Designed miniproteins, single chains, continued (2). Designs and how they scored, part 10

Each design is a single chain, and the fold is of that chain. pLDDT is the mean over its residues in the fold that is shown.

## One batch from the design tools (miniprotein)

Design m4316
Fold by ESMFold2-Fast:
Structure m4316 (fold): chain A 90 residues (1-90)
Amino acid sequence: MKELLVIGAGGPERPAVALVVDAETGEILERREFPKGMPPEMAAEALANKIEGVVKKERIAVEESEVAAKVAEEQGFAEEDTAVLKLLVE
């Protein structure tokens, strides 16, 4: 089984974005942009729902994953405007 992170980021004044990230390496596997004002949680869920083989999905705080925190920082995402889903896939 493989772990993936889906990181959603947004804010009232910017387009929302969601990333699929390898939970071990921090490699960005997919990026999607969403309309301005979309909540980060909604952007993350929308992208996560496109992933096949998901057997478990958990919402975690960005600081609970060093990989998620690093990717968010590198992408310029504010912690308060960031949502992270941890996925277990087949």
Scores: mean pLDDT 82

Design m4317
Fold by ESMFold2-Fast:
Structure m4317 (fold): chain A 66 residues (1-66)
Amino acid sequence: DEEWKKRLKEFMEKMNKNWSSLSQEDLKKLNKVLQETLEKNASLPPKEAMKIINEELEKEFEKLLK
C-alpha cells in the first residue's frame, strides 16, 4: 500500500517535468479518471482498488503524452 503510494508520487513528480506539454484540460481529465476509478472500484478491498487506480493513472498519462 505505502510502496505504491510512494511510486505514484515519484511518477507524478517525473511527469511534472513533462506537464508543460499537457494542457490544463488534460490535467482535469487525469483528475476525472482518478475520481471515476475510485467510484467504480469502491466495492473492492482498498489494496486492490489502489493498484487499479495506479494502473489507470499510468495509462492516462501515456495517452496524454501520445
Scores: mean pLDDT 70

Design m4318
Fold by ESMFold2-Fast:
Structure m4318 (fold): chain A 95 residues (1-95)
Amino acid sequence: SEIDKLKEEFLKKVEEIGGKPVAEYFRKTLASEEDWLAFGVTLEAVVKEHKDLRVPALMLNLALKQEIGVKLTRKQAYELVKLMLEFSKKLRELL
C-alpha cells in the first residue's frame, strides 16, 4: 500500500539519523496502519501547539532514553522531528 511504502521510507531515514535501535523502536510501536495514522495526527498537533521543534525534540529524546536507552544528540533529535513532521504531511495527503 501507499502507507506501507511511506512507512518503510520513514523507517529507513530514521535509521540513517538515529541508528537501527531507534528505527526498530518505531517499527514495533507503530505496528498497524491505524497506529501510523494516529501518530501523524498527534505529531502535527504537538508541533502546532509548541510553534517550534525544541519541545517535540526534547520529548522524543526523553521517550527514546526511557524506552530503549538511546540518547540522541540535539542535531539528531531535531532532524528526526523534522522527518516526523514531513512524514505526517505526506500521510495526511493519503487521507
Scores: mean pLDDT 79

Design m4319
Fold by ESMFold2-Fast:
Structure m4319 (fold): chain A 92 residues (1-92)
Amino acid sequence: SDVERLAEAIENKDRETALELAERLARELEALGVPGGVAAYTLARQLISTGLLSEEAKEVLRRLGEEFLRSKSKLSAVEAARELVERVLEAL
């Protein structure tokens, strides 16, 4: 699963792989017209649900995912997913 691979890349702090996988996952949502905030929130929830992340990473993802959803961000799904991953990696 690309979501499981993304979770592993986040735990390993592999920024390049994490951003590539986030873009790939978000491209499908962008093609469906999913707003960036909803896409980031959905990705954060899927990542938490893998069970592959530390408790610290899950808490950061939960907080950021909710922030993206509440902000009604005008970012594309791909831009929002990239920013979510960058901010998670910066916080860890």
Scores: mean pLDDT 87

Design m4320
Fold by ESMFold2-Fast:
Structure m4320 (fold): chain A 80 residues (1-80)
Amino acid sequence: SEVEKVIQEVIDFLKSKIPDLSKEDQEQLKKLIKKLEEALKNKSSAEEVKKLLEEFAKENPDNELINLITENTKKKLESI
């Protein structure tokens, strides 16, 4: 599905960026990657993944990197 393709592309992109980040940002990205991998395994809908991203961003309101990633991923899902 298009949703599965978007999620997998985002996971691959985030994994590629981990080595270049601070240890704190690496930990937060690894948590997000795990949630996205679970969504992929569960064949979640675009709306379910968008809700997951909104909730993750709300749990990390002061993390600019997480907020940027979650917003950009939501926009990609909305373009499907």
Scores: mean pLDDT 82

Design m4321
Fold by ESMFold2-Fast:
Structure m4321 (fold): chain A 68 residues (1-68)
Amino acid sequence: EEIEKIREELLKIPGIDEVSAYALARLVVNKPTDKQIEAFRNTLKALGASDEAVEKAVEFIKKKLEEK
């Protein structure tokens, strides 16, 4: 349920596909370290996401982690 809500929010970011949104939603739920967030940033870029989409996804993750 929580994973699905986060995935739907990530899908609103242009350039994030279904698979990437699900992977990032799972990452958020598992309380990622800054290094894990950086690894996902690099993975999204390698998969062809724009710098803007990557930054929006990273900021969304950081915001959700602050919400605890």
Scores: mean pLDDT 75

Design m4322
Fold by ESMFold2-Fast:
Structure m4322 (fold): chain A 92 residues (1-92)
Amino acid sequence: SFLEAALRLALEALRTARAAVDDPALQARLDAAIADIQALLKGTPSAAQVAAALDAAIALLEEALAVAPSRELQLELGVVALVRGVLRLVEL
């Protein structure tokens, strides 16, 4: 499903960010976001739950990119943001 694909994309981006950052506090927040998305993927999340998870992921990815800038993370953030925009437009 589109919702599952969106969550998997955000999960990949968060894992890239987690590997890039050295700050333990930010690492813990990224680990929590990763766990939240993994929990959603085990069930049948609503569009609202997926939207909230993507919004939280985007905020953390922006923070990670500011601390540990990389082309890979910038591209992954861009793709997650695009998918979040599509979710809003299609009212899934």
Scores: mean pLDDT 88

Design m4323
Fold by ESMFold2-Fast:
Structure m4323 (fold): chain A 79 residues (1-79)
Amino acid sequence: SRIRSLINLQMRYIALETQAALLERRGIELSDETRELLERAKTLVDKLMSKPAEEISDEELEEAQRVLDETAELLDKEE
C-alpha cells in the first residue's frame, strides 16, 4: 500500500540519521555533501508524509528512494 511505502521511507531516513549520529560519535566528520544529502532526504520524506497518499505519484516515491539510496552509499563511504 502507499501508506506502507511512506512508513518504510520514513523508517529508512531515521536509520540513516542514526547511522550519521553514530559516525559522528566515533569522531568521524561527515562531508558537506553527506550533510546536504541527509537534509535533502529529510525534506523529501517530510514533504511526502505531509501529502494525502492518493496525491503522491510513483515518480515522487522513486525520487525519495533514490535519494535515500545515494545517502546510504555516501554514509557507508564515510566509515
Scores: mean pLDDT 84

Design m4324
Fold by ESMFold2-Fast:
Structure m4324 (fold): chain A 81 residues (1-81)
Amino acid sequence: MPSVEELVEKLLKSSKEEQFELLLEVAREMIAAGYSADEVEKYLLQVYVLVLEKIKDPEEQKELEEIMRRVGKELKELYAS
């Protein structure tokens, strides 16, 4: 799995569609490795906070929040299956 810092750098260089796909791929890798839902959520929250600190535009911040909401929904479905 990438470090939090590596994922943050990759997300900052990625399109919105690529950001969603990257976050979901990392989450799936963590689930496959046996991490709990709480551990995956904590990791993604750390990534989210660090990316949010680097974004100055309120519109881009809202877009990131929407992506994180979509990832959270997919995670609930993955753990329910």
Scores: mean pLDDT 80

Design m4325
Fold by ESMFold2-Fast:
Structure m4325 (fold): chain A 97 residues (1-97)
Amino acid sequence: SLKDEFKKKAIEIAKEEAERLKQRYPEHQDLIDEWLKKVIEAIEKAESFEEMVREVARITQELADKLTPEQRDAVLAETARMIRKIAEAYRELKAKS
């Protein structure tokens, strides 16, 4: 199972990303807050890193599908960077354990 320390770090990264997205797309604050809530739930429920990444990707595609094509591409690129940061945190914690 995923360690609580990792889940806490992943949630912090997701919250920081949500704040950046809301600054860039203030018209979508409610959609971004809904996305963040679902991402946090997915992180908390995930039993493996692979399950977490799949669920976050699915939830992010649901957000992207509600946006314009230009906004969709930008949001998918930004959230891919977020997932890479979460993967980095996972590797660092796994190496220390």
Scores: mean pLDDT 86

Design m4326
Fold by ESMFold2-Fast:
Structure m4326 (fold): chain A 78 residues (1-78)
Amino acid sequence: KAEELLKEFLKKNKLPEPSPEQKRASRATAAALIAIGTGDEAAVDEYAELAELSEEQKKKVREAAKETAEWLERKMKE
């Protein structure tokens, strides 16, 4: 899960463990990126920027990402 992924990354790179506030922010971001990713893309927005997608392509990607994030938030609150 997102928290385990962050913990593993920090441990592998021998970085100090972040504060609880930083952990929450990073965990939320990692969870959103994992949920938004279709298995092909780790981060939809990052992929769009790196791939230099057109405005229309970015809009379509953002719409899909927003729907996925909204779905994840609903599931997490249930």
Scores: mean pLDDT 55

Design m4327
Fold by ESMFold2-Fast:
Structure m4327 (fold): chain A 76 residues (1-76)
Amino acid sequence: KLEEEARKLSEEASKYVDQAEKAIKNGDLDKAKEYYRQAAENLRRIAEVLKKLGMESTAEAVREEADRLQKKADEL
């Protein structure tokens, strides 16, 4: 069940990144910031799920990706 939860969060994060990129193309930086932040939050939740599954190295990699998306949002 944790694998299913991680998959759903990953799909949502991917959609948020796509929406952020579309918002940038449309010049809507405020929406882009919001979508990147939501994607980062979903990735942090995935990292928590992965830690519960004992996948600590993978969880750290996912958390680093979340931090990268948060930085993109903050720098827009």
Scores: mean pLDDT 83

Design m4328
Fold by ESMFold2-Fast:
Structure m4328 (fold): chain A 96 residues (1-96)
Amino acid sequence: MTPKMPKEVVDAELERHLATTDNEVLKEYLRLLAKLATGEITLEEALKKAEELAEKKKTIEAKLIKLQFEGALGADEEKIKEEVAKLLGIPVETLD
């Protein structure tokens, strides 16, 4: 059994990573990852929050974050590739 990471360690890593970006959507993604690592939220709750973020921000980055959590929950990889390609405006073959 792998123990959950101590919150203090996760908080320190989160602060370090937040300092490397000005993108508010990416900052919110990093916060969701930190909460998952400490066990404050489940993967299903993280997906719900990512969906809310995508609805509020409607940016490509927010939609990609949602797709990443869907993949982690076992969504079809080919469907995720198609959705990513559609969001980026590129052929799906580019993601092979």
Scores: mean pLDDT 71

Design m4329
Fold by ESMFold2-Fast:
Structure m4329 (fold): chain A 76 residues (1-76)
Amino acid sequence: SLIDRLRRLLKEAEKKGASKEAIEHIRKAIKAAEEGDYKSAAEHLMDASSEFAKEGNLELSKEAYELAVEAQKKSR
């Protein structure tokens, strides 16, 4: 599920020492997705992707972006 993929992203980000800002965006995305608010989930994931890119973690940035696209598709 999307939520399982988001929880895996959160654990991976924590293991790699991502910023508090990136971690909070992922947590907000998980909460939004659990509430069925996929639009807000996508917005938080885009913010997380941007923070990961600023930190130089391009792999996490790409994963967050791909999950944002999936969340946006569910928001229809």
Scores: mean pLDDT 88

Design m4330
Fold by ESMFold2-Fast:
Structure m4330 (fold): chain A 57 residues (1-57)
Amino acid sequence: SAAAERERREAVAERVIARLERLGLTKAVDAVRQGLEDGLSVEEMQRRALEAVLEEL
């Protein structure tokens, strides 16, 4: 269960990062990478990514 949750978080982070990189949103990419390192939930990583995107706009 814990391993499955970690794998799920990594997979979601990878997909989000790939899309943010294509848009040139480097601060948002950094926020997602930091969230993954900090062991944040998928929901918290998504929130931080959205906040970073809004700050780059």
Scores: mean pLDDT 78

Design m4331
Fold by ESMFold2-Fast:
Formats: sequence, structure tokens, C-alpha cells
Structure m4331 (fold): chain A 105 residues (1-105)
Amino acid sequence: MVEAPPPVPQPPLPVPTPAQVDALERALEEVLRTAERMGASPETLERMRELARRAVEAARRGDSQAAASYFDSLGAVAGQIASGASEEERRRIFEALRAGEDALA
């Protein structure tokens, strides 16, 4: 029996490169397009666009923690939209979200 070690504090995220910021912006655009195709309300889409804008702006200024926080909030909204979608549509939105996570990693 191995005691699970206490969670180690996550180190600060590295400052994103310009290429990573561009990849994040493209990933967020794909999430938004997928959510729109899945029938997200105009109000929900506007909220997601604002979160995407703030995530990209935070990444551009090198604030990787703020960028990740805005991205997580957008991902939570996208997950709620995906809960009513087909398996294939859910897969597409989660793959777009993963591309955004990879850009911030």
C-alpha cells in the first residue's frame, strides 16, 4: 500500500512563444465554430468569444496563468454545450480544446 503523495504545487506555466499564442488563438476559433454549429445560444457564444479574447490577450502579455484560467472557463462552457451533442460533435469540440491546452503547455 503506497500513500498517495500530497499534490505538488504546480510550477508557473512558461511564457508562451508567439507560435504558441497563434496556435491557442486558432484552437479557440475552432472551439467557437464548433459550439456555434452545435446550436449554442448567441449569449453563450458571446461569453465564449470574450473568454477567448481574454485568454489570447493574457498569453500575448506572458500571463500564462491568466490565459489558462480563461481557457478553463471557456472549456467549462463548451463542455456544457457538448453534453447535449452527438458523440462525434463532442469528440470534435474536445479535440479543439486539447489543441488549446497543448498550446499553453
Scores: mean pLDDT 75

Design m4332
Fold by ESMFold2-Fast:
Structure m4332 (fold): chain A 55 residues (1-55)
Amino acid sequence: SMREEEEKRLAELLRRRGWTDEQVANYIKAQRELEEKIKKGDRSPVDLSPLTIYV
């Protein structure tokens, strides 16, 4: 999807802005887990802290 491509580009941009590898990994993981849960219809909570703090 276009969202996946935007997500990857955003992650690279965040690295250029001084994000640590751990912060970028957490961001990507949270996004992927959320998208996977949406596909499965699972509404369990996901740690979105990286998205909330930096986006």
Scores: mean pLDDT 67

Design m4333
Fold by ESMFold2-Fast:
Structure m4333 (fold): chain A 62 residues (1-62)
Amino acid sequence: SAHGQAGLAAGKAGNVDEAKLHARQALAAGDGEGTILAGQGLIEAGDVKSGQGAIELGKALL
């Protein structure tokens, strides 16, 4: 998804706030795969707790 890919890209760039925004947008859209992808970006940016939470929420939508 566009939000998931943007969240992952933001996370890879170290932009935690932008990655969180995209994770919230994917979750609000019911996009489980996008929420997981943005969560992976959060982990890569160093916000492991928020990233793990996003991955679990995304899995619940699958």
Scores: mean pLDDT 86

Design m4334
Fold by ESMFold2-Fast:
Structure m4334 (fold): chain A 55 residues (1-55)
Amino acid sequence: SGEAQLDANIARTEQGIYDYLLTVRGLPDAQAQAIAADYRDLSLQIRAREAAENQ
């Protein structure tokens, strides 16, 4: 359940960043998607490193 919950939290935050950049900051759709995806990738990297440290 922990990993599924982290996946859901990352996806929700990615969507939140995308919506914020699109609606509040007025960025084009492509740029908003790219920045949100960069956040997701960073979050996944952090999670992978934490998993390795807990072995």
Scores: mean pLDDT 82

Design m4335
Fold by ESMFold2-Fast:
Structure m4335 (fold): chain A 57 residues (1-57)
Amino acid sequence: MKVTVEVEHEGNVTEEHIRSVIRNMEQAMDETGREEVSVETELGDDRLKVTVKKEPV
């Protein structure tokens, strides 16, 4: 199984927040069987874009 995670962030985004987002995305993929999920959030000048790609089981 191959998992690829791409993270792009700007401003003062904490590693704790990034890890939380990744965990939520992995859980959603496991529950829905999706092979790719992308999330983008903006909070003022802080921007976070995360893409997780996973081979199906």
Scores: mean pLDDT 75

Design m4336
Fold by ESMFold2-Fast:
Structure m4336 (fold): chain A 83 residues (1-83)
Amino acid sequence: SVEEVVEKLKEIFEKAGISDKVTDEQLREAAERFLEKYPESILDNPLFQIYLILFLKTGSKFNPRKLTPEELYDIILGAYELV
């Protein structure tokens, strides 16, 4: 479900140390777009989680504002493409 994906994304963002860079609304929008094309089970993949954390940490280091839903989706897609 979208709610389960949002919860999993929140955990990943907390591991990345950037939970303050996103709102629940932005995570929900990213989760809804993700579920249109990709299986929820990819979020349980350790390599996907590692790449996503890396992309989030590097992206947020040079961006002082909160991430947009579009930027979130692009980061998630980038991590998926490496798995």
Scores: mean pLDDT 74

Design m4337
Fold by ESMFold2-Fast:
Structure m4337 (fold): chain A 90 residues (1-90)
Amino acid sequence: MAELEAEIELALARMRLAVMRQTSDDVLRKNVSSLSVDDIKARQQRETAIMQRDIAVLRAAGREADAAEMEAALKRTQAIYDDVLAQKQA
């Protein structure tokens, strides 16, 4: 049912946000830099889709501060992917 699904998705979104708080930008950059251009693009697409869904779930639950934090994390993650892709294609 929609109510149970919303509770499960909210719990997952909150857990993923907590994990992101523990991950440094330097570690992400190092991990992404070891991948091929195609693998980086595929990972960026997958992670963006997951984070966008989590942001929507947090907003639907009235957790605006958590949603804003996840949006900031998404923006930082996208910047790292774009920077690494630009360097590999130069």
Scores: mean pLDDT 83

Design m4338
Fold by ESMFold2-Fast:
Structure m4338 (fold): chain A 108 residues (1-108)
Amino acid sequence: MSIPSKEKFKEAVKQAKKGIKEYKLGNKEKAIKHFEKAQSILKKELSEDEIKAAEKAAKELSKMDKDTFVKSLEGLLNAVDLSGEPTVWDYVRLYAATTALVKQLKEE
């Protein structure tokens, strides 16, 4: 497998952070749009099997309380070292988190 693009991962993190900001402002539709943009960037760098693994993880994450989930995702995004090379698992983890959050926000 090719090494995932650092620039694409950085852009996905930026979109996810914008999504959290819009959610905190009460702009649910704008938040969903930013999270979906992050998902589309991440999905292009993942294999079918990696996408399936992330979707399975997203189903478990979707059982979390929404406010706790948003806080946990914000913590994850702030802990990400963008100076390092992203691993495929960094992509899978962020894709799973954004997928679960989009599902929770749309089910409101």
Scores: mean pLDDT 78

Design m4339
Fold by ESMFold2-Fast:
Structure m4339 (fold): chain A 68 residues (1-68)
Amino acid sequence: SMSAREAAVRVLQEAGVEEERAREVVEKAMDYAKQGNGKEALEVLQEAGVEPEKANRAATGAAIAAQS
């Protein structure tokens, strides 16, 4: 859903990622999640400079958005 996607973007912005990059990273994470590639979804979030705790929350949001 759009709500879960925007929540994931917000988590990245709170971690210091700029809005445009945060949206791009979340879209890529959602694409991986749709393919069942949860590890790769988490990796792209961590590569954006997000702490493990925040990366996990964003990955969960991306997975929920991918299922919606």
Scores: mean pLDDT 80

Design m4340
Fold by ESMFold2-Fast:
Structure m4340 (fold): chain A 63 residues (1-63)
Amino acid sequence: GVITVTLTLPNGEQREIEVADTTTVEQLKIAVAQKLGIKPEDLEVEPASGTVKAGDVITVRFK
């Protein structure tokens, strides 16, 4: 299925994205970078590993 997760961006804005319910944090980082128009290597996310769940809040920082 598809789940919605909330991103907390470095400027304090929150943004929702939809991802597969099997998505890992590493895959989410790539998807977030694509949505924001930046390179994945320029992005840091917390939590740094594992799988995402519906309603999770992922903190996003620029390196």
Scores: mean pLDDT 77

Design m4341
Fold by ESMFold2-Fast:
Structure m4341 (fold): chain A 75 residues (1-75)
Amino acid sequence: MEILEKIEKLKKELEEILKKAKEEGNEKAIKVVEETKEEVKRILEELRGTPEGLEKILEVLEKGIKEAKKILEEQ
């Protein structure tokens, strides 16, 4: 369950980033977060919580969070 716990933690981080992006009106960061959420939903639908699916979700969340943070920091 370690992967699921890590995914939940990253989802919470993504939500905090979305909140900050909305407060700042940063459209690029909002778009990155929304695209990340859509990708995660697609992976869940196609791979149905398989180990491969969970690893892909983790990678997508980490990439999306990193990109959104970079955009917020650079404005």
Scores: mean pLDDT 80

Design m4342
Fold by ESMFold2-Fast:
Structure m4342 (fold): chain A 86 residues (1-86)
Amino acid sequence: MKAKEILKEAAKKEGLEPIEFEVDPDATSAEVVEKMEAIFEETNKVAIPNTPENAAVQQFYQQVILETVDRDAGERLKEEALEKAR
């Protein structure tokens, strides 16, 4: 799944408006994660009220992002292993 879609679904489950960011169509999951983390860092400084609900949503977004990046890394490692084996 695309990281953008996962993040939008996560926000909907919590009843919040999804955080939307635009990334180049050729962008990797890692680039999407980097941009998302930058947005969260800036927002946490001044814009997000410190509530348990917002903290839970932020943690959920971070978990979803990490799972997406790990999946892409796993696919690349499989391709490298196939080259070494055959």
Scores: mean pLDDT 53

Design m4343
Fold by ESMFold2-Fast:
Structure m4343 (fold): chain A 99 residues (1-99)
Amino acid sequence: LKEEYKKVVKELARLGVLGESFLALAELLEKGKLTERQQLFIKWTEFSAEELRELGEIGLKAEEEAKKALEDPEKAKELEKKATEKLVKGSKLEKELLK
């Protein structure tokens, strides 16, 4: 379950989702300023601050590539569909991890 959630989170980063959020989360983790919900995310994923920065960098690069694809309506639709499917899967796994 945790490994499946971690995999979905990594897939979202590669689709250009949450890049900036991963970088912010890495900083908050290092400073010990995570919210309760962010602490749960770290507990489930077991990501280090270093891994979160790596995912953030991947996400930001993927976001830049996604912007180019958004100029093509067909490619934009495909990216939106893939991102939505992964977000839905992630949400379901989070509900299972909550008990």
Scores: mean pLDDT 78

Design m4344
Fold by ESMFold2-Fast:
Structure m4344 (fold): chain A 95 residues (1-95)
Amino acid sequence: DLGKLRQQLQTILTMITNQEDSSKINEALGVEPGELSEQTKQQIRDIALQGLKDAGSAISEGIRNNKIDEGYARATKILGQALEQIRQLALEELK
């Protein structure tokens, strides 16, 4: 679901921008409790920002080319991949 993936990534971005504790970020990601380094938080932020930007571009291109369904499918894949990459980064840090 594109809307849910977009909301999850926006929530994570907001938490990092507001300098929320690792516990809240990990809860939002559905991962185990632990401390995330500032470097890992910055990487999560960068992945989320890039994913949202790329998804927005995919939607805009789909609309422009009258391929709206393809644009939304690409955006969904981009956001899903970004969220999975973020989860993997958090899990690796918590080892």
Scores: mean pLDDT 83

Design m4345
Fold by ESMFold2-Fast:
Structure m4345 (fold): chain A 74 residues (1-74)
Amino acid sequence: SEAAKAKFREEAERIVERALERLRETTDPAEQRRIISELLTELDRAAKKYGITDEAFLQEVVTEALERVGAVLE
């Protein structure tokens, strides 16, 4: 449902913002990989929490998150 997708996007935004803040605080590649792995796991958990099964929609959200990660890491 659109309401479930909206709630998921809201929680996904909080998850992404926390990950980006953590990434700004480290230059260690191993810690960066750990943060990114945790980000993807948390996004998957949120998708399950809201019953999101639209694979194309999930792929778009993940792609957007990884683009923002790439912008911080440069």
Scores: mean pLDDT 88

Design m4346
Fold by ESMFold2-Fast:
Structure m4346 (fold): chain A 87 residues (1-87)
Amino acid sequence: DEEFEKAKIELTLEAVDAGLDALLANKDKPPEERLEAGRKAIEEVVKEKYPELKKRLGEEKAEEIVEEATRVALEVVELAVESEVKA
């Protein structure tokens, strides 16, 4: 299932990039506002990509990819924000 693994990696990277970009765009705001911006950016990317994944890989695989990519991207964004608080 090389196409499945590739799609999962690609969506995860896009979601992470979107989340981190949102953190950078809101760098002058409190950590909780930056985290919310990151979460919203991740949700938007995942929602946009879902229909194409469903067409290419089918519903079951698309759901699995979306769930894992969202989870990983949120963990990365949360860790990035927490790392700034742990001084």
Scores: mean pLDDT 84

Design m4347
Fold by ESMFold2-Fast:
Structure m4347 (fold): chain A 85 residues (1-85)
Amino acid sequence: MADELASRLEKAADEAKNPAVAEVLRGTAQTVRDTPLTKETLANLSVATSLRLVGLAVEGKISVEDAKEAHRKVLEIFDEAEKRL
């Protein structure tokens, strides 16, 4: 699961139109590889990733629209991973 989830996040990073979004997604993929995957750790990683994306929008580094698109993709990826636990 960890490798598959990390690979999906890395693919999302490759498809990201904003480099700052790609960096957040790659960082999350690395954390996934180093973290035991339970429903709790998946939920915490999803929240942490969402907060990083919101932070980028608040700092003006990405648009609110870019943050919303990235957030939607992250939720989809983590929801799919949770269904397999």
Scores: mean pLDDT 81

Design m4348
Fold by ESMFold2-Fast:
Structure m4348 (fold): chain A 82 residues (1-82)
Amino acid sequence: SREEILNGALELAVRSTVYLAERRLETDERISEEVKEEVKKKIEEIEEILKEAEKADLEKRRELLLEAIELATEVEKKLLAA
């Protein structure tokens, strides 16, 4: 279904953002420890949302994945400000 395709695309986008953020935390020594801890906490929150999304129906999963996208955007903003 179109909703399953959309949910798959949103999940891929979230997981890709998390992966790139984790790689940057590993390689960019200019990022302060405070920012690293804030980003790691947001990644943990994203991963908990993704776990809930796996158990949810299609409509609830979409809501959770959109929430994860918002947190992923906050991660990107934190890293851009670093």
Scores: mean pLDDT 86

Design m4349
Fold by ESMFold2-Fast:
Structure m4349 (fold): chain A 58 residues (1-58)
Amino acid sequence: SVHEHGVRLARDERDKITKDLTDKAKKDPDKRKEYMDKMNKMVGDLDRGIDVLRAGLD
């Protein structure tokens, strides 16, 4: 369904963002806070979108 497809795409994007920014934070500890802040914002926006998809399309 469109609902499940959208949730899967958002989950895949969340996983990719989390991995990418975590890897960058490990590679550059001096910028760890910057990468973690960016991750929290992007992941938070995606999680909100997933919640809307799950609630709004039932």
Scores: mean pLDDT 76

Design m4350
Fold by ESMFold2-Fast:
Structure m4350 (fold): chain A 100 residues (1-100)
Amino acid sequence: LKEQADEWDKKGKELEKENPVLAALYYMKAGNYYDQAGDFEKAIEAYTKAAELAVKANLYGLASVSYRNIADAYRKLGDEEKAREYEKKADEFSEIQKNK
């Protein structure tokens, strides 16, 4: 799981300039594998990169999902306040996507 996460994270980094949308999807995969491995700090890092690239590309649905995954990871770390903060951010981007 962690080795798979590291591989997807590396692929995301390699594609950031050439294909930022695909890079965001690869960072989402990396985050999912880090989360499954219990490495919630690295999952947050990967999901944050996915969210940033998604926002820059106006992919608000992907940004919303990424922020929701960040919130879940913070909850697993016991940081309920940050979890609520990122849930609200996910809801805001979800609403933007529906109104596009």
Scores: mean pLDDT 84

